# Ledger of designs, part 112: designed miniproteins, single chains, continued (2)

Each design is a single chain, and the fold is of that chain. pLDDT is the mean over its residues in the fold that is shown.

## One batch from the design tools (miniprotein)

Design m7890
Fold by ESMFold2-Fast:
Structure m7890 (fold): chain A 72 residues (1-72)
Amino acid sequence: SEEEFEREVREALALIGLAIAKLTDDSDYEIAKYVVRLATEKLGLSPEEARQLLLDAGFPEEVVDRALKEVE
């Protein structure tokens, strides 16, 4: 379904963001901000949906909450 496809795309983007954070000198916080902006501005997700996506991808809760505060 379109809903399942959108979910899979969101999960893939979060996993890519996590992989970049682990492989670059960029902090998890900077990558989390990028993913939040992408999810909310381009994919139309709510801040809560973006938060859950990042948590499901394994980002630390403190990093996710800080990124959301900066983007809001």
Scores: mean pLDDT 73

Design m7891
Fold by ESMFold2-Fast:
Structure m7891 (fold): chain A 94 residues (1-94)
Amino acid sequence: KKKIEEAKKKMEELGNKYKETRDQYVATLAQAQAVYENGTALAEKTGDEDILKQTEAEVASLNAQADALRAEMQKIADEYSKALKEYVDLVKKE
């Protein structure tokens, strides 16, 4: 029974980690959008191409961070699927 309880707890922890990573992903995308909108508006108003280049670099960095978070979410989902199979196999043995 102890192994079944440990497997169930692992699934719950993975579910919580997925939610936290998803929330970070959404926040990072929102930040990238805000940087893009504010930076492009400022560059257009001032005619300063260096503001546009800095904005593009920051947006690219935030998009790379979002891609890494999306990859982590997929990894957590795969780990959850494995934990679920282990839990089912343990339940079948009792």
Scores: mean pLDDT 86

Design m7892
Fold by ESMFold2-Fast:
Structure m7892 (fold): chain A 71 residues (1-71)
Amino acid sequence: MSPGEKLKEESVKLAEELLEKYPDDKEVQAFAKRVLAILEETDVSSEEGLQTVRSNLTSLKLLKKELEEKE
């Protein structure tokens, strides 16, 4: 896989993990679903698409860290 495809796959897996782990958190559910919708339409062969994936992955990682710190 290309580096962009790997980042997209990592981002999708993390968003899906958050959906599974926090099913009762409506804010987390809404955010993860929004990210998945964006990633589905993102062309990772473009520079803009790569930036979109990187930004969303960073946001997902920050959200995961925040949620884990509250546990």
Scores: mean pLDDT 83

Design m7893
Fold by ESMFold2-Fast:
Structure m7893 (fold): chain A 94 residues (1-94)
Amino acid sequence: SKEELLEEFERLSREIQELAEQAAEALKEGKYKEAVELLEKIIEKIERAIELLRELIPLASPEEQEKLEAAIKHLEGLLKELKKKLEELKKKAE
């Protein structure tokens, strides 16, 4: 269970990185509609990553729990920023 959750988190992290690189290229090329679609996918994957980290907390040592809680707070902050950027990009995609 813990190993399966970690494997899913690692897979999601790779997928987020790949989508972020694609979104950066789309933004560089002025492809705002494509950037919006990519950012929506990134947001969905980050929300799933947060859920996986929450599921890991009861399975972790106290030291690991502090690191997981820090990671969750970091991702929640990133999610807030990305949602704001998404609204800005949607206006440019019009």
Scores: mean pLDDT 88

Design m7894
Fold by ESMFold2-Fast:
Structure m7894 (fold): chain A 70 residues (1-70)
Amino acid sequence: GEEALALAREGAEFYKEGKKLIEEGKVAEGIGKVLLGIGLALEGLMLGKKVGVAEEVAAVAREGGLNLTP
């Protein structure tokens, strides 16, 4: 489950950074980080479902503002 949780943590962090950049007016750069964050969090959730830690992955993503269903 470590890889799934690591992807969720990285995804949440990129998502937070991207949202902050959009709020600062750096829209193109912010959108890129938001999309990267969402992609990493979804990869983490897919791996988490296979190894039985989907709820933990979703919880980590939610701490970063990404509401994922396990």
Scores: mean pLDDT 81

Design m7895
Fold by ESMFold2-Fast:
Structure m7895 (fold): chain A 71 residues (1-71)
Amino acid sequence: SPEEIYKSRLEIIEGTKEAMITMLDYVAKREIAKGADPAEVQAQRDRMIALLEKNAEKAKEELRREYQKLL
């Protein structure tokens, strides 16, 4: 159903965001271990997380609009 498709796509958006944040955490730890400045690495990570959050919210809003057109 359109509702089931909507819920599934919403879960994919959230799951993708969570997976990317986990990957950014891993990359940050690796860069610090290689001798990168922890403050610079953390600032870069925080900027990327903010972008991922913004993109996920935009994707969810677009998905909601598409779902409403099907009703």
Scores: mean pLDDT 88

Design m7896
Fold by ESMFold2-Fast:
Structure m7896 (fold): chain A 98 residues (1-98)
Amino acid sequence: SETLYLVFEALTNPDAITFVKLAIKILTDKESFEIAKKLIPSLPDDPIEAAIKLVEQALLMAPPEARPHLEEAIEHLKKGDVESAIKHLKEALEILEK
């Protein structure tokens, strides 16, 4: 499972890319959230709150170019606008993977 791999990477070799990918998985797939919550018990019980926590971790590690997109994603998640948040997370991911 890609989610299981991302959780292991988040716990053993964390980077901004891993946290952003895991946040997208949690927001788009209920099974991915259940896997992440079992393996990282400190994650919030709500998938949006869990995604915010992961994006906040990515923001601490991200280069300046990606940070505005991660900050926009957090704002949209706080408003419950998951679709807009995912767009901003994907834009951040494009910058991080260059």
Scores: mean pLDDT 88

Design m7897
Fold by ESMFold2-Fast:
Structure m7897 (fold): chain A 94 residues (1-94)
Amino acid sequence: SVVERLRELRKKHPEIQALADLLISVAPEVSQETLDRAIDVLEKLSKLSKEEQEKFYPLFTEFVRELARATSPEEIEAALNRFIEKADELIKKS
């Protein structure tokens, strides 16, 4: 399952544990396609240096804030898609 992939990622890459745990919590509310894209982003992030990973902290903070305000599955999925798009853009610049 997607949740099992996320649990394996958090075990292998403690530095992304907080983000992996957050994705596990929202997994029931979002589409499989969006989750697969989020996991791909996490796998790419786990391969970056610590200094490059730190550049993603503002995006993670924004995502957490959007999730705290979300009141529907649609808002959760929209917040995750925005995070994925911004993270992918930043990875391409790293």
Scores: mean pLDDT 79

Design m7898
Fold by ESMFold2-Fast:
Structure m7898 (fold): chain A 69 residues (1-69)
Amino acid sequence: MTEEQRRQEAEDAVKAAKGLIEEAKNASGREFSILTVAAYIEASAARFLGLQDEADEVIEEIKKLEKER
């Protein structure tokens, strides 16, 4: 994997996580749980690929949404 490919995949993962969080804000019950778990997986992938700060921001937003239930 090239450094450029790794960066692109990390950026794509952050975008995916943010999109899932926006969907989760309008979801309830099982769908909310599925969307938040999916967002957490995408954020974890981004963190693993080198976008730690962006991934941490997404994870904190997920935790905040969970506390609002």
Scores: mean pLDDT 81

Design m7899
Fold by ESMFold2-Fast:
Structure m7899 (fold): chain A 74 residues (1-74)
Amino acid sequence: ETLTATATITSAGEIVTAVVKGPKDYKLESVTGTALSGTVSITAPIVVEKNGFVYVGAGATADGVGSLTVTMKK
């Protein structure tokens, strides 16, 4: 029922993107970012419907090592 994509930020100033693809009945549940130290900046999620699928994408950067996780739920 839950679909998740995760991207790892390996260095300060690296820009990562995570995109989750799901059936059209799925909706964005959450976008979470973490940073080992300092701050994480997350872009507003973008939702695109195409060919019977929903794509949810987000981007993030951090002051160091971190992660970005995008989650969809039916």
Scores: mean pLDDT 81

Design m7900
Fold by ESMFold2-Fast:
Structure m7900 (fold): chain A 82 residues (1-82)
Amino acid sequence: SREQQWQALADSLKKVLPDLYALGDQAVKVDPSIKPKIDALKQQIENSKTPEEFVSAAVSLLLTSAVAIALAKEKEKKKEEE
């Protein structure tokens, strides 16, 4: 069922949640301006009432963090190539 699929994905994400939070913390270190967004996403994860809400918040945290880290690496690469 759809509910079982969302629950299975949520359970998988819960197992790696400390790593997702650590990735968010790393993103804040490289781009402090995103701290309010990362904090809001962590709060959405904690306040999630359904597996779908949990998955949506956790995936948003992952994507926001990964993009911020990737953009910071590109900025540093440009400085090294100058």
Scores: mean pLDDT 85

Design m7901
Fold by ESMFold2-Fast:
Structure m7901 (fold): chain A 93 residues (1-93)
Amino acid sequence: MTVEEANKKGAEAVELSESEDPEKQVEAGRLAYELALSDSPTAQGGAVFVAARLLESESPEAREEAIRALEAAAESPDPEAAAAGRALLKGAA
């Protein structure tokens, strides 16, 4: 994933996560998971940001996707993304 693609997907995921539509929040979580699997630190940072927001969602499905994205981020070779993912997962438990 390029930095430009990561920025575009991150912006789309943020916009979807701000929606009151639970289907859009689930889609935001899926994009966050895709970003978390990227080798791009920008994409991984975007994934953690969106997933943290989705943990506060009223949608159980969106929260499950957020946890999935954070689990992927926690396994990241980027130490900052991995630390943030682990901290948020601990707070969600």
Scores: mean pLDDT 79

Design m7902
Fold by ESMFold2-Fast:
Structure m7902 (fold): chain A 79 residues (1-79)
Amino acid sequence: SMERIKELEERIEELKKLIYENKDKIPVTKYIGLLLRLIGLLFELELLRSWDEEEQKKKLEEIEKELEEIEKEIEKLVA
């Protein structure tokens, strides 16, 4: 759904802010890698806005799983 896309976009923007606020705790190579992954997911979500609902659902599940993995990595780095 369009609402789910918006929720994931907002979640990604919050993670971008979190890693920026904690950049001194994160090795620069890891920081750049996380940013590129998050930007890639934003690009994927933008493309999904034009997809039919069944195709969106499958891809949203994949994006959500990747985002959960990124969140876990960030939690380990900023702890």
Scores: mean pLDDT 86

Design m7903
Fold by ESMFold2-Fast:
Structure m7903 (fold): chain A 89 residues (1-89)
Amino acid sequence: SKYEEDAEKILEFEERMKKEVEELKAAGLPEEELRKKIEELMLEGARLLGELANQDPERLAELMRAGDLDALDELLGEYAYKIEEAYEK
């Protein structure tokens, strides 16, 4: 199903992001450079999620940057639920 394929893509991105953040921290990058790299990864995530969930990636990025979890949850709630169901199978 689409949700199973999407769940796999999201998981792959999350694993890559976690590994890359760990590598950047281990490399001892300056805080400003580390922040910039993390922001780039967040924007990649917003683009991926926007494509998969049929949502505006710019809007997702804005909500993520603002930390507006309520608006983000409302926008993605149904999709997020479908992805969680897919992970259980």
Scores: mean pLDDT 79

Design m7904
Fold by ESMFold2-Fast:
Structure m7904 (fold): chain A 65 residues (1-65)
Amino acid sequence: MDEARIRELAERYGVSVELAKEVAEILREKGSLTREEVDELAEKYGVSPEQIEKLAVKLVTLGLV
């Protein structure tokens, strides 16, 4: 996994690196995020569900997971 690219992606989407890493970990273990996981992460990190969904799509598309 490329930590530098994950940091760049987090900065571009205005989310924490910790959130980006947690999303990447779930995607590596399960292959996808459930709606419940998206909502829980949005509440935990104070971001919108849309930001998490966009982040997840980019992590998969860029081959970071």
Scores: mean pLDDT 79

Design m7905
Fold by ESMFold2-Fast:
Structure m7905 (fold): chain A 72 residues (1-72)
Amino acid sequence: SSMSTSEYNSLVTNKKNLETDGKKKIDELSKKAKENSKYPTVKDVNDELKKTKETTDGGIKALTDSANSIRS
Protein backbone atom coordinates (compact mmCIF):
# COMPACT_ATOMS: atom_id res chain seq x y z
CA SER A 1 0.00 0.00 0.00
CA SER A 2 1.25 3.43 -0.97
CA MET A 3 0.85 6.62 1.01
CA SER A 4 -1.87 8.96 -0.24
CA THR A 5 -0.81 11.95 -2.35
CA SER A 6 -2.04 14.21 0.46
CA GLU A 7 0.09 12.43 3.09
CA TYR A 8 3.15 12.50 0.84
CA ASN A 9 2.70 16.21 0.06
CA SER A 10 2.34 16.92 3.80
CA LEU A 11 5.64 15.12 4.49
CA VAL A 12 7.42 17.06 1.71
CA THR A 13 5.97 20.35 3.00
CA ASN A 14 7.06 19.55 6.57
CA LYS A 15 10.60 18.81 5.37
CA LYS A 16 10.71 22.05 3.35
CA ASN A 17 9.39 24.08 6.30
CA LEU A 18 11.94 22.51 8.67
CA GLU A 19 14.78 23.25 6.21
CA THR A 20 13.57 26.84 5.72
CA ASP A 21 12.96 27.52 9.43
CA GLY A 22 16.26 25.91 10.43
CA LYS A 23 18.21 27.88 7.83
CA LYS A 24 16.54 31.16 8.86
CA LYS A 25 17.30 30.55 12.54
CA ILE A 26 20.91 29.65 11.71
CA ASP A 27 21.24 32.82 9.58
CA GLU A 28 19.74 34.95 12.38
CA LEU A 29 22.07 33.46 15.02
CA SER A 30 25.09 33.92 12.72
CA LYS A 31 24.16 37.58 12.17
CA LYS A 32 23.66 38.08 15.92
CA ALA A 33 27.08 36.53 16.64
CA LYS A 34 28.76 38.85 14.11
CA GLU A 35 26.99 41.96 15.48
CA ASN A 36 27.61 41.13 19.14
CA SER A 37 31.03 42.39 20.23
CA LYS A 38 30.44 41.45 23.90
CA TYR A 39 32.84 38.66 24.81
CA PRO A 40 30.63 36.46 27.08
CA THR A 41 27.54 36.48 24.80
CA VAL A 42 29.40 35.52 21.60
CA LYS A 43 30.19 32.06 23.00
CA ASP A 44 26.56 31.51 24.05
CA VAL A 45 25.31 32.48 20.58
CA ASN A 46 27.84 30.16 18.90
CA ASP A 47 26.83 27.28 21.20
CA GLU A 48 23.15 27.85 20.34
CA LEU A 49 24.04 28.01 16.63
CA LYS A 50 25.77 24.60 16.81
CA LYS A 51 22.84 23.06 18.70
CA THR A 52 20.35 24.50 16.18
CA LYS A 53 22.32 23.07 13.24
CA GLU A 54 22.49 19.62 14.86
CA THR A 55 18.75 19.59 15.65
CA THR A 56 17.78 20.82 12.17
CA ASP A 57 20.03 18.29 10.41
CA GLY A 58 18.60 15.46 12.51
CA GLY A 59 15.04 16.49 11.70
CA ILE A 60 15.77 16.83 7.98
CA LYS A 61 17.38 13.38 7.93
CA ALA A 62 14.36 11.80 9.66
CA LEU A 63 11.94 13.40 7.17
CA THR A 64 14.19 12.47 4.22
CA ASP A 65 14.32 8.84 5.38
CA SER A 66 10.51 8.81 5.68
CA ALA A 67 10.07 10.30 2.18
CA ASN A 68 12.55 7.82 0.68
CA SER A 69 10.68 4.88 2.28
CA ILE A 70 7.54 6.03 0.41
CA ARG A 71 9.39 6.39 -2.92
CA SER A 72 11.10 3.01 -2.55
Scores: mean pLDDT 60

Design m7906
Fold by ESMFold2-Fast:
Structure m7906 (fold): chain A 87 residues (1-87)
Amino acid sequence: MEELEKELKEKKEETLKEIEKYLKEQNVPDSERKKILEEIEKKLERAIENLLEKYKQGEVSKEEVLETAELIGRIALQEVKDYVKKK
């Protein structure tokens, strides 16, 4: 359990770093970057909590949790890219 929680947390942090890098490359202002990162972090934390609960209940395997977390991260990055393009 704790190992999986650590992996998911590290994956969340890597996703946030990728998003921050993208926002910096797009010259998004610091104040706006912080707001976007805070919003995405909250969404990712909720998704991780949901996946861990499903894993505890035996609904999903560890592999499925990690694959789903990766997909969620990719979706989050794409949502940020779409948001930036609209500005």
Scores: mean pLDDT 82

Design m7907
Fold by ESMFold2-Fast:
Structure m7907 (fold): chain A 73 residues (1-73)
Amino acid sequence: MVLDEAEARAFIRELAAEAGLEFEDAAIDLLLSHTSLDRGTLEAMTLQVISYAKSRGRTVVRPEDVRAVLAAR
């Protein structure tokens, strides 16, 4: 299932909220520029970023957290 950009942004924020985190708008923008809008792919990538941010003691996901996950690919 392919999401539009507004649905993708809402989905990212919802996944983060369930994990007790927020995303900076710049972090969402960076993630969407490097990830397909396919729901499964976006979910997997978002959860990797959330897991990384939590491991760093973050409560807010920053663009550097997204870049670190992307660089590991």
Scores: mean pLDDT 82

Design m7908
Fold by ESMFold2-Fast:
Structure m7908 (fold): chain A 76 residues (1-76)
Amino acid sequence: ARDEALKAEVVRLANDILSVPGVLDVEISLEGDTIHVRVTASDEAAAEQARAVIEKHRPAFEALGYRVEVEVTLAP
């Protein structure tokens, strides 16, 4: 139940992030009760849009008892 709900939300989040133009990579990992979302973006506009997408998903993860930590990096 909780595990299946978490997996469904992770898949939905990953798909939404990858739908942002200019996102080059996304990595999502679980450490304890923290979901770590790492995004590589081609420019600042893509980075901000990716952050907005993650924030829209944050309440769903919090409802499942998880904290979301976000790291967005610009491609060199």
Scores: mean pLDDT 85

Design m7909
Fold by ESMFold2-Fast:
Structure m7909 (fold): chain A 68 residues (1-68)
Amino acid sequence: SHMAEEEKRKKLLEEFEKILKEMVDQGLITPDEAKAILEGIKRRVDEGKITLEQLENLVKYFKEKLKK
């Protein structure tokens, strides 16, 4: 349903924000870089340029970066 897809997008963006904050804490990126990345992704999601599958893959990619 449309509502379930919106909830998934919201949860993925919240997870992505947490990942970016952890990357800042680990010194991998700056706070300004984290903000720019998050705002850029949110904008592209809002514009329909990123699918749910692409957003899921993006979250997985950055989460794997935290494990290295």
Scores: mean pLDDT 82

Design m7910
Fold by ESMFold2-Fast:
Structure m7910 (fold): chain A 81 residues (1-81)
Amino acid sequence: SLDDLKARYLAVLDQLLQEVDQLSQQYAGNAQVEALLQQLRQLINDTRDRILAAKSIDELNAIVQEFTRQATALAKQIVDA
């Protein structure tokens, strides 16, 4: 169901937030990486709200696809920093 799929994606976002928290501790004092991690945290939180508001599987898939594109770009910037 739509609600089951939402729950699965929200669980993935929860795991990603925990990873962002751990990376924030590891890179404490690196202002460039800290700023990128804060952007990633904001993206995850915004995406959570969009997932909760989604009214169809097609809308949910579009939200997840956009998140993956943006998160991949931020992750590349963090690795390159």
Scores: mean pLDDT 89

Design m7911
Fold by ESMFold2-Fast:
Formats: structure tokens, C-alpha cells, sequence
Structure m7911 (fold): chain A 59 residues (1-59)
């Protein structure tokens, strides 16, 4: 096995993985917000959460 070639390939791959890992972390946050606001279920859940909060506050 060519250890020098393998090490260079590994470093390039590791840098790419780190970049994608950071993007996935950001995408997870964006998807959470989009799921909350973009679906009919998200809008309905928001309405229900608001009613539950108002009820919980003793109104």
C-alpha cells in the first residue's frame, strides 16, 4: 500500500467531510424552522401551541 498517497487522499477527504458536516449542522437548523412554518401541520401545531400557552397562562 502507498502510505504517502493514502495520507494525502485522507487529508483532502477529511477537509471535505468537515465542510459537509458544518453544512449539515446548519441545514438541520434551517429544516427545523422550515418544517415548523412551511407545512400545514406546522401552521396547525403553531396555532395549537399558542392556544395551549394562552390556556396555561390562566386565560
Amino acid sequence: MDMERLQNAQRITDNSVRFHQNQDFVDAGVNRLNDWGLTDQGRQTRRRAQQRRDQSLGQ
Scores: mean pLDDT 59

Design m7912
Fold by ESMFold2-Fast:
Structure m7912 (fold): chain A 135 residues (1-135)
Amino acid sequence: MSSLIEEAKKLEAEGEKAAAAGDLLTAGSKYFRAGRLYYQAGDYDKAIELYEKAIELLSQVPTARDALGRAHLYLGQAYYKQGKYEEAIEHFEKAAELGSPPVRAQAYENLAEVYEKQGKLEEAEEWRKLAQIAG
């Protein structure tokens, strides 16, 4: 097993413990970090599962709006890697709505990449212009 997967499993266990204790912010953060390690290892299915768990928990924490936006950004990136462009677009739009200006700018760049991949070059250019203004 890769060292990334070993670290990810440790973060998952820590997240489960935090969730059982009612610490939704810590649990969401741990699941999000575990998801990123699975993404780096190329396990996009497991990354998606963990990002969705993070989103479920963080959506219940009013102060976690930017963290929720980042979780949607990374979930969109995982769907994009799988060629699931409609799902990727949905989550990038949520990331732009919820995230800080840097997260919003990155979400717009990722939207441009999805539209380019679909051959929608005019829409891609519009998203890139929004990314430059949002940053």
Scores: mean pLDDT 90

Design m7913
Fold by ESMFold2-Fast:
Structure m7913 (fold): chain A 66 residues (1-66)
Amino acid sequence: MKKLIIVADDDKERAEAFVEELKKKYPDAEFILVTGVSLEEALELAEKLKKEYPDYEVELVVNSPL
């Protein structure tokens, strides 16, 4: 099963560094970076992507305490 990982962080550089670490663990996963959004907006995006890509395991990772 292919993973789609959404990384939400207010710090763009920290988010990019975290994605590079995740790529080492999940080389076949697709990644979406989201910055400048609320936790609620990130959750809404995750639910939307789950509906649009039912064959993907959609995971939301919040890297800041928001």
Scores: mean pLDDT 78

Design m7914
Fold by ESMFold2-Fast:
Structure m7914 (fold): chain A 96 residues (1-96)
Amino acid sequence: DPAREAEVQRLAERIRNGKLTPEELERILADEELLNAVLRALGAAVPQTPEQREAAADLLRLHSSDLEIQAETLSEIFGSDVESIKKALELRKKNS
């Protein structure tokens, strides 16, 4: 389906640029075929286990345009305070 292939390429580009919206993220995570197609377009391995699927989901969350989603995901990975990470991400954006 050319429309589906175009959607996959668009979503992959938005992920590479850190512009994936929360709505796009939710749609990808709700559709296993779309998730697998997007991961393949990114050159990532298709998840085979629930643990690999959650790792792939976290990777996509880190490329979200929403600083809250990024901060919460980083907090889970590093065991750090969400508010401290959120402030660091906001400061980085202002200085970039």
Scores: mean pLDDT 77

Design m7915
Fold by ESMFold2-Fast:
Structure m7915 (fold): chain A 107 residues (1-107)
Amino acid sequence: AEAAAKALVAALKAELEAQAAEELARADEVERKAIEAVKEGLLKALELVLTDAEAAAKAYLEGVRKALEIFLEAGRISEEEAKETLALLEKTALAGAEAIRAAILAA
């Protein structure tokens, strides 16, 4: 069970890297920096999700916060849009991490 859970986390990391590579190939310079920030947060979240869902949620939100800051500094979004987006994701991040953890452990 634990070995299967670790194998599934490794597979999810590989899928995330592949999806990020496709998005990066079509992205401009600002979008690439933002995608890389979210990718780093998600990879760290996947490393933590089996042991600490709250820490996984925090790692994801840190990646999102950095991506929103990149878009804000580039003038692509407003400060209000960045705050609203982060607040919405903060309300669901822990539930999402717990759901992913439960799904991996059930597999």
Scores: mean pLDDT 83

Design m7916
Fold by ESMFold2-Fast:
Structure m7916 (fold): chain A 64 residues (1-64)
Amino acid sequence: MGNSVAAAESAAAEAARGNAEKAGAGGWLDPLTSGNVELAKKAAEAGRAGNAEEAAKYGLQGAP
């Protein structure tokens, strides 16, 4: 795809949002989600800073 950077940034932000929402709902009883949310937050933060490559990197580490 010619717009891989934009696609990776959007995907990382979407994954981070979903993981953060799930952690808020079940943070007490889902420690695995808590660990995944940390990586998702890093991906979202990198995406907001315009670092799509960094966002994709954290997204790949956090998402299965």
Scores: mean pLDDT 58

Design m7917
Fold by ESMFold2-Fast:
Structure m7917 (fold): chain A 89 residues (1-89)
Amino acid sequence: AKLAARKRVTVSVGEVTYRVEMFRLEKDQKIELRASDAATGEALEARVIKTPEGMVIGEVSLLSRLDVLARAVAEGKPIEVTLELYTLD
């Protein structure tokens, strides 16, 4: 399907980088969110939420790499989550 709009962001937790992509399909104007481990390509659970204010927010589950998250927390490393509010305009 053709894409009407696309936004990409990366999230780093410890040594792992996750690729997050939010896009709008041209045909049905449906907004979709995909997330994956940048090194392995393993897909993460992701969903799109629309707020009462009309903002579209992506939600990603990091459960597939919970071991890396737990290690970062145990070592006191800052979990840098770059929360860009995904606006496709």
Scores: mean pLDDT 58

Design m7918
Fold by ESMFold2-Fast:
Structure m7918 (fold): chain A 78 residues (1-78)
Amino acid sequence: GLAKLVKENLKKNLELAEKALEEAEKNKDLEKVKEILEGLEYNEPLVKKAAEEFGAEEELERLEELKKRAKEAIEKLE
């Protein structure tokens, strides 16, 4: 159903974001890390809605962890 599709799409997008963040950290690309963080923050309200409506709570937790990781990476690279 729709809930399964939404959760699968979120998992895929979060996996891609995590890989992009790992690459940016490896390359010490501060600008790219900031872009990834901005994208995560922009999408956070939508993921929170998916957690409430479709049980995408694990996906929300993963988003929050990626945001934390991106913020820590920015502090280390500045």
Scores: mean pLDDT 86

Design m7919
Fold by ESMFold2-Fast:
Structure m7919 (fold): chain A 78 residues (1-78)
Amino acid sequence: MEAAREKRELVERGREIAEETVKYVEENLSKEKAEELREKTDELVQAGAASDAEGAREQLRKLEELKKKAEAEAEEAK
């Protein structure tokens, strides 16, 4: 029961991070890069949702890494 709730929370957090990251890239880089990132982050969110709590945690970590990379790329692009 707790594992199922933990998984749901991790997936929801991943979705929030994905949406924030895509919006940031659209505003600070380009719509084309935002579309590519949206597809990639959507795949990670779906993979987490289809996995167990461990898998959801791994996908969330990858989403956090993508957010950090996108922020760095935006700083370089200015």
Scores: mean pLDDT 79

Design m7920
Fold by ESMFold2-Fast:
Structure m7920 (fold): chain A 74 residues (1-74)
Amino acid sequence: MEAVERLEEALKRIEQATDPDEIGRHVGEAARAAQELADRYGAPELASELITAFANRDVEKGRELVEKLRELLE
């Protein structure tokens, strides 16, 4: 699975989850995918912003940042 797709899936699951353990697991997966993309494409600021958005459960900001990462992959 592409790292961007993993981020989108994690974001969706964070939005749907109410269990703190589930949310933590999905935030962890999103952080790993964001770091992988930052390392590959030289976008550490985007990875940092994504991790912050996911930690705050800011789903809208998370989606905006995922779109920016998709643009880097084009």
Scores: mean pLDDT 72

Design m7921
Fold by ESMFold2-Fast:
Structure m7921 (fold): chain A 95 residues (1-95)
Amino acid sequence: SEVEKLLRDFLERYPLTPEQRKAVEAAIQLLKEDPEFRERALKAYNEAKEQGLTDAQIAAAILGVAADYFEKRGETELAEAFRDLVVKLLQLAQQ
């Protein structure tokens, strides 16, 4: 999966906190186990890529889908970790 490859490459290239690394790894696991999440993540990836966004902005779009997924399931702490990471990635993309 191109989405999984981007998230794995992101884990290796960016200095993330342990909590942020765990969040990205959870998103990678969802891509393998949940067809609905996989479809939504692939759509977000394709739309961001078509707009010419950076790898960090594409990762932020995918992680935003993960935040919504976990919030709907009552995983508030994990959803918050994804949202904090999205904000950080979008700030880095502006530098």
Scores: mean pLDDT 81

Design m7922
Fold by ESMFold2-Fast:
Structure m7922 (fold): chain A 99 residues (1-99)
Amino acid sequence: MEARLEEISRGAEAGKLDKELLRETLLELGVPESILEGLSPRDLALLLQLVLALRAGRPVEALRESIDRLYEQMKKAGREDAEKIYKALMELIDLMERE
């Protein structure tokens, strides 16, 4: 896992996010393919950060608050995909909370 995170990090620094590497990593972490469908590499990277925070034992309430703040920031930035990303992140928390 750590080696894949290093590859993703280097890809982001190079301005190249490997969509397939991000998808494979999220699938290995237990994220359903249905949540990953139609997301950009940047959105997949946001999901990965959320999954890692959950696995690190961060409280669900704190993560929901962080997602709400991120959604407000994305709306202020004029991101047309903000609601789609917000729904994906919230669905992911609900799935991980049930598992």
Scores: mean pLDDT 67

Design m7923
Fold by ESMFold2-Fast:
Structure m7923 (fold): chain A 70 residues (1-70)
Amino acid sequence: GKPTVLQPTGIGPDTAVGRLEDLGAKLKSVRIENGKKVYTFEVPEEQRHIIPAGLKIVQEGDDNIWQVVS
């Protein structure tokens, strides 16, 4: 149909992980919680803005730790 749902991004957690690492974030751990993958990153304060739109972020820590849930 004409009104097709256009997603400007389709970033899955695995794709976002690679992008975050390219931008200077460091993957610290991956765990499964309630059937979902939870990724924990360390992001320097100057780089906190690098988290892409489209990620499901659970927590942004004051210790520069972010959690991404699939």
Scores: mean pLDDT 57

Design m7924
Fold by ESMFold2-Fast:
Structure m7924 (fold): chain A 72 residues (1-72)
Amino acid sequence: SAAPTRYVLEDAEALKKRAEELAKTHPDAQVAVLDSQGNPVAAGTAQGLKEKADELAETAEFPLTLYVVPAP
């Protein structure tokens, strides 16, 4: 099934680690990140998320919810 995989990212370290792992294994996977209030804070590719992970870690309201859809 094409259902997105969901990750809960409890802090900045969890965000950076997950973004790096996804960028290594599935750089073209589509990602969406919601903050603790359900607001969208990032969307795009796993590679793009890795590139923005430091900036997002400084501004985001944790925990974050990360949705990953594999590339077709």
Scores: mean pLDDT 82

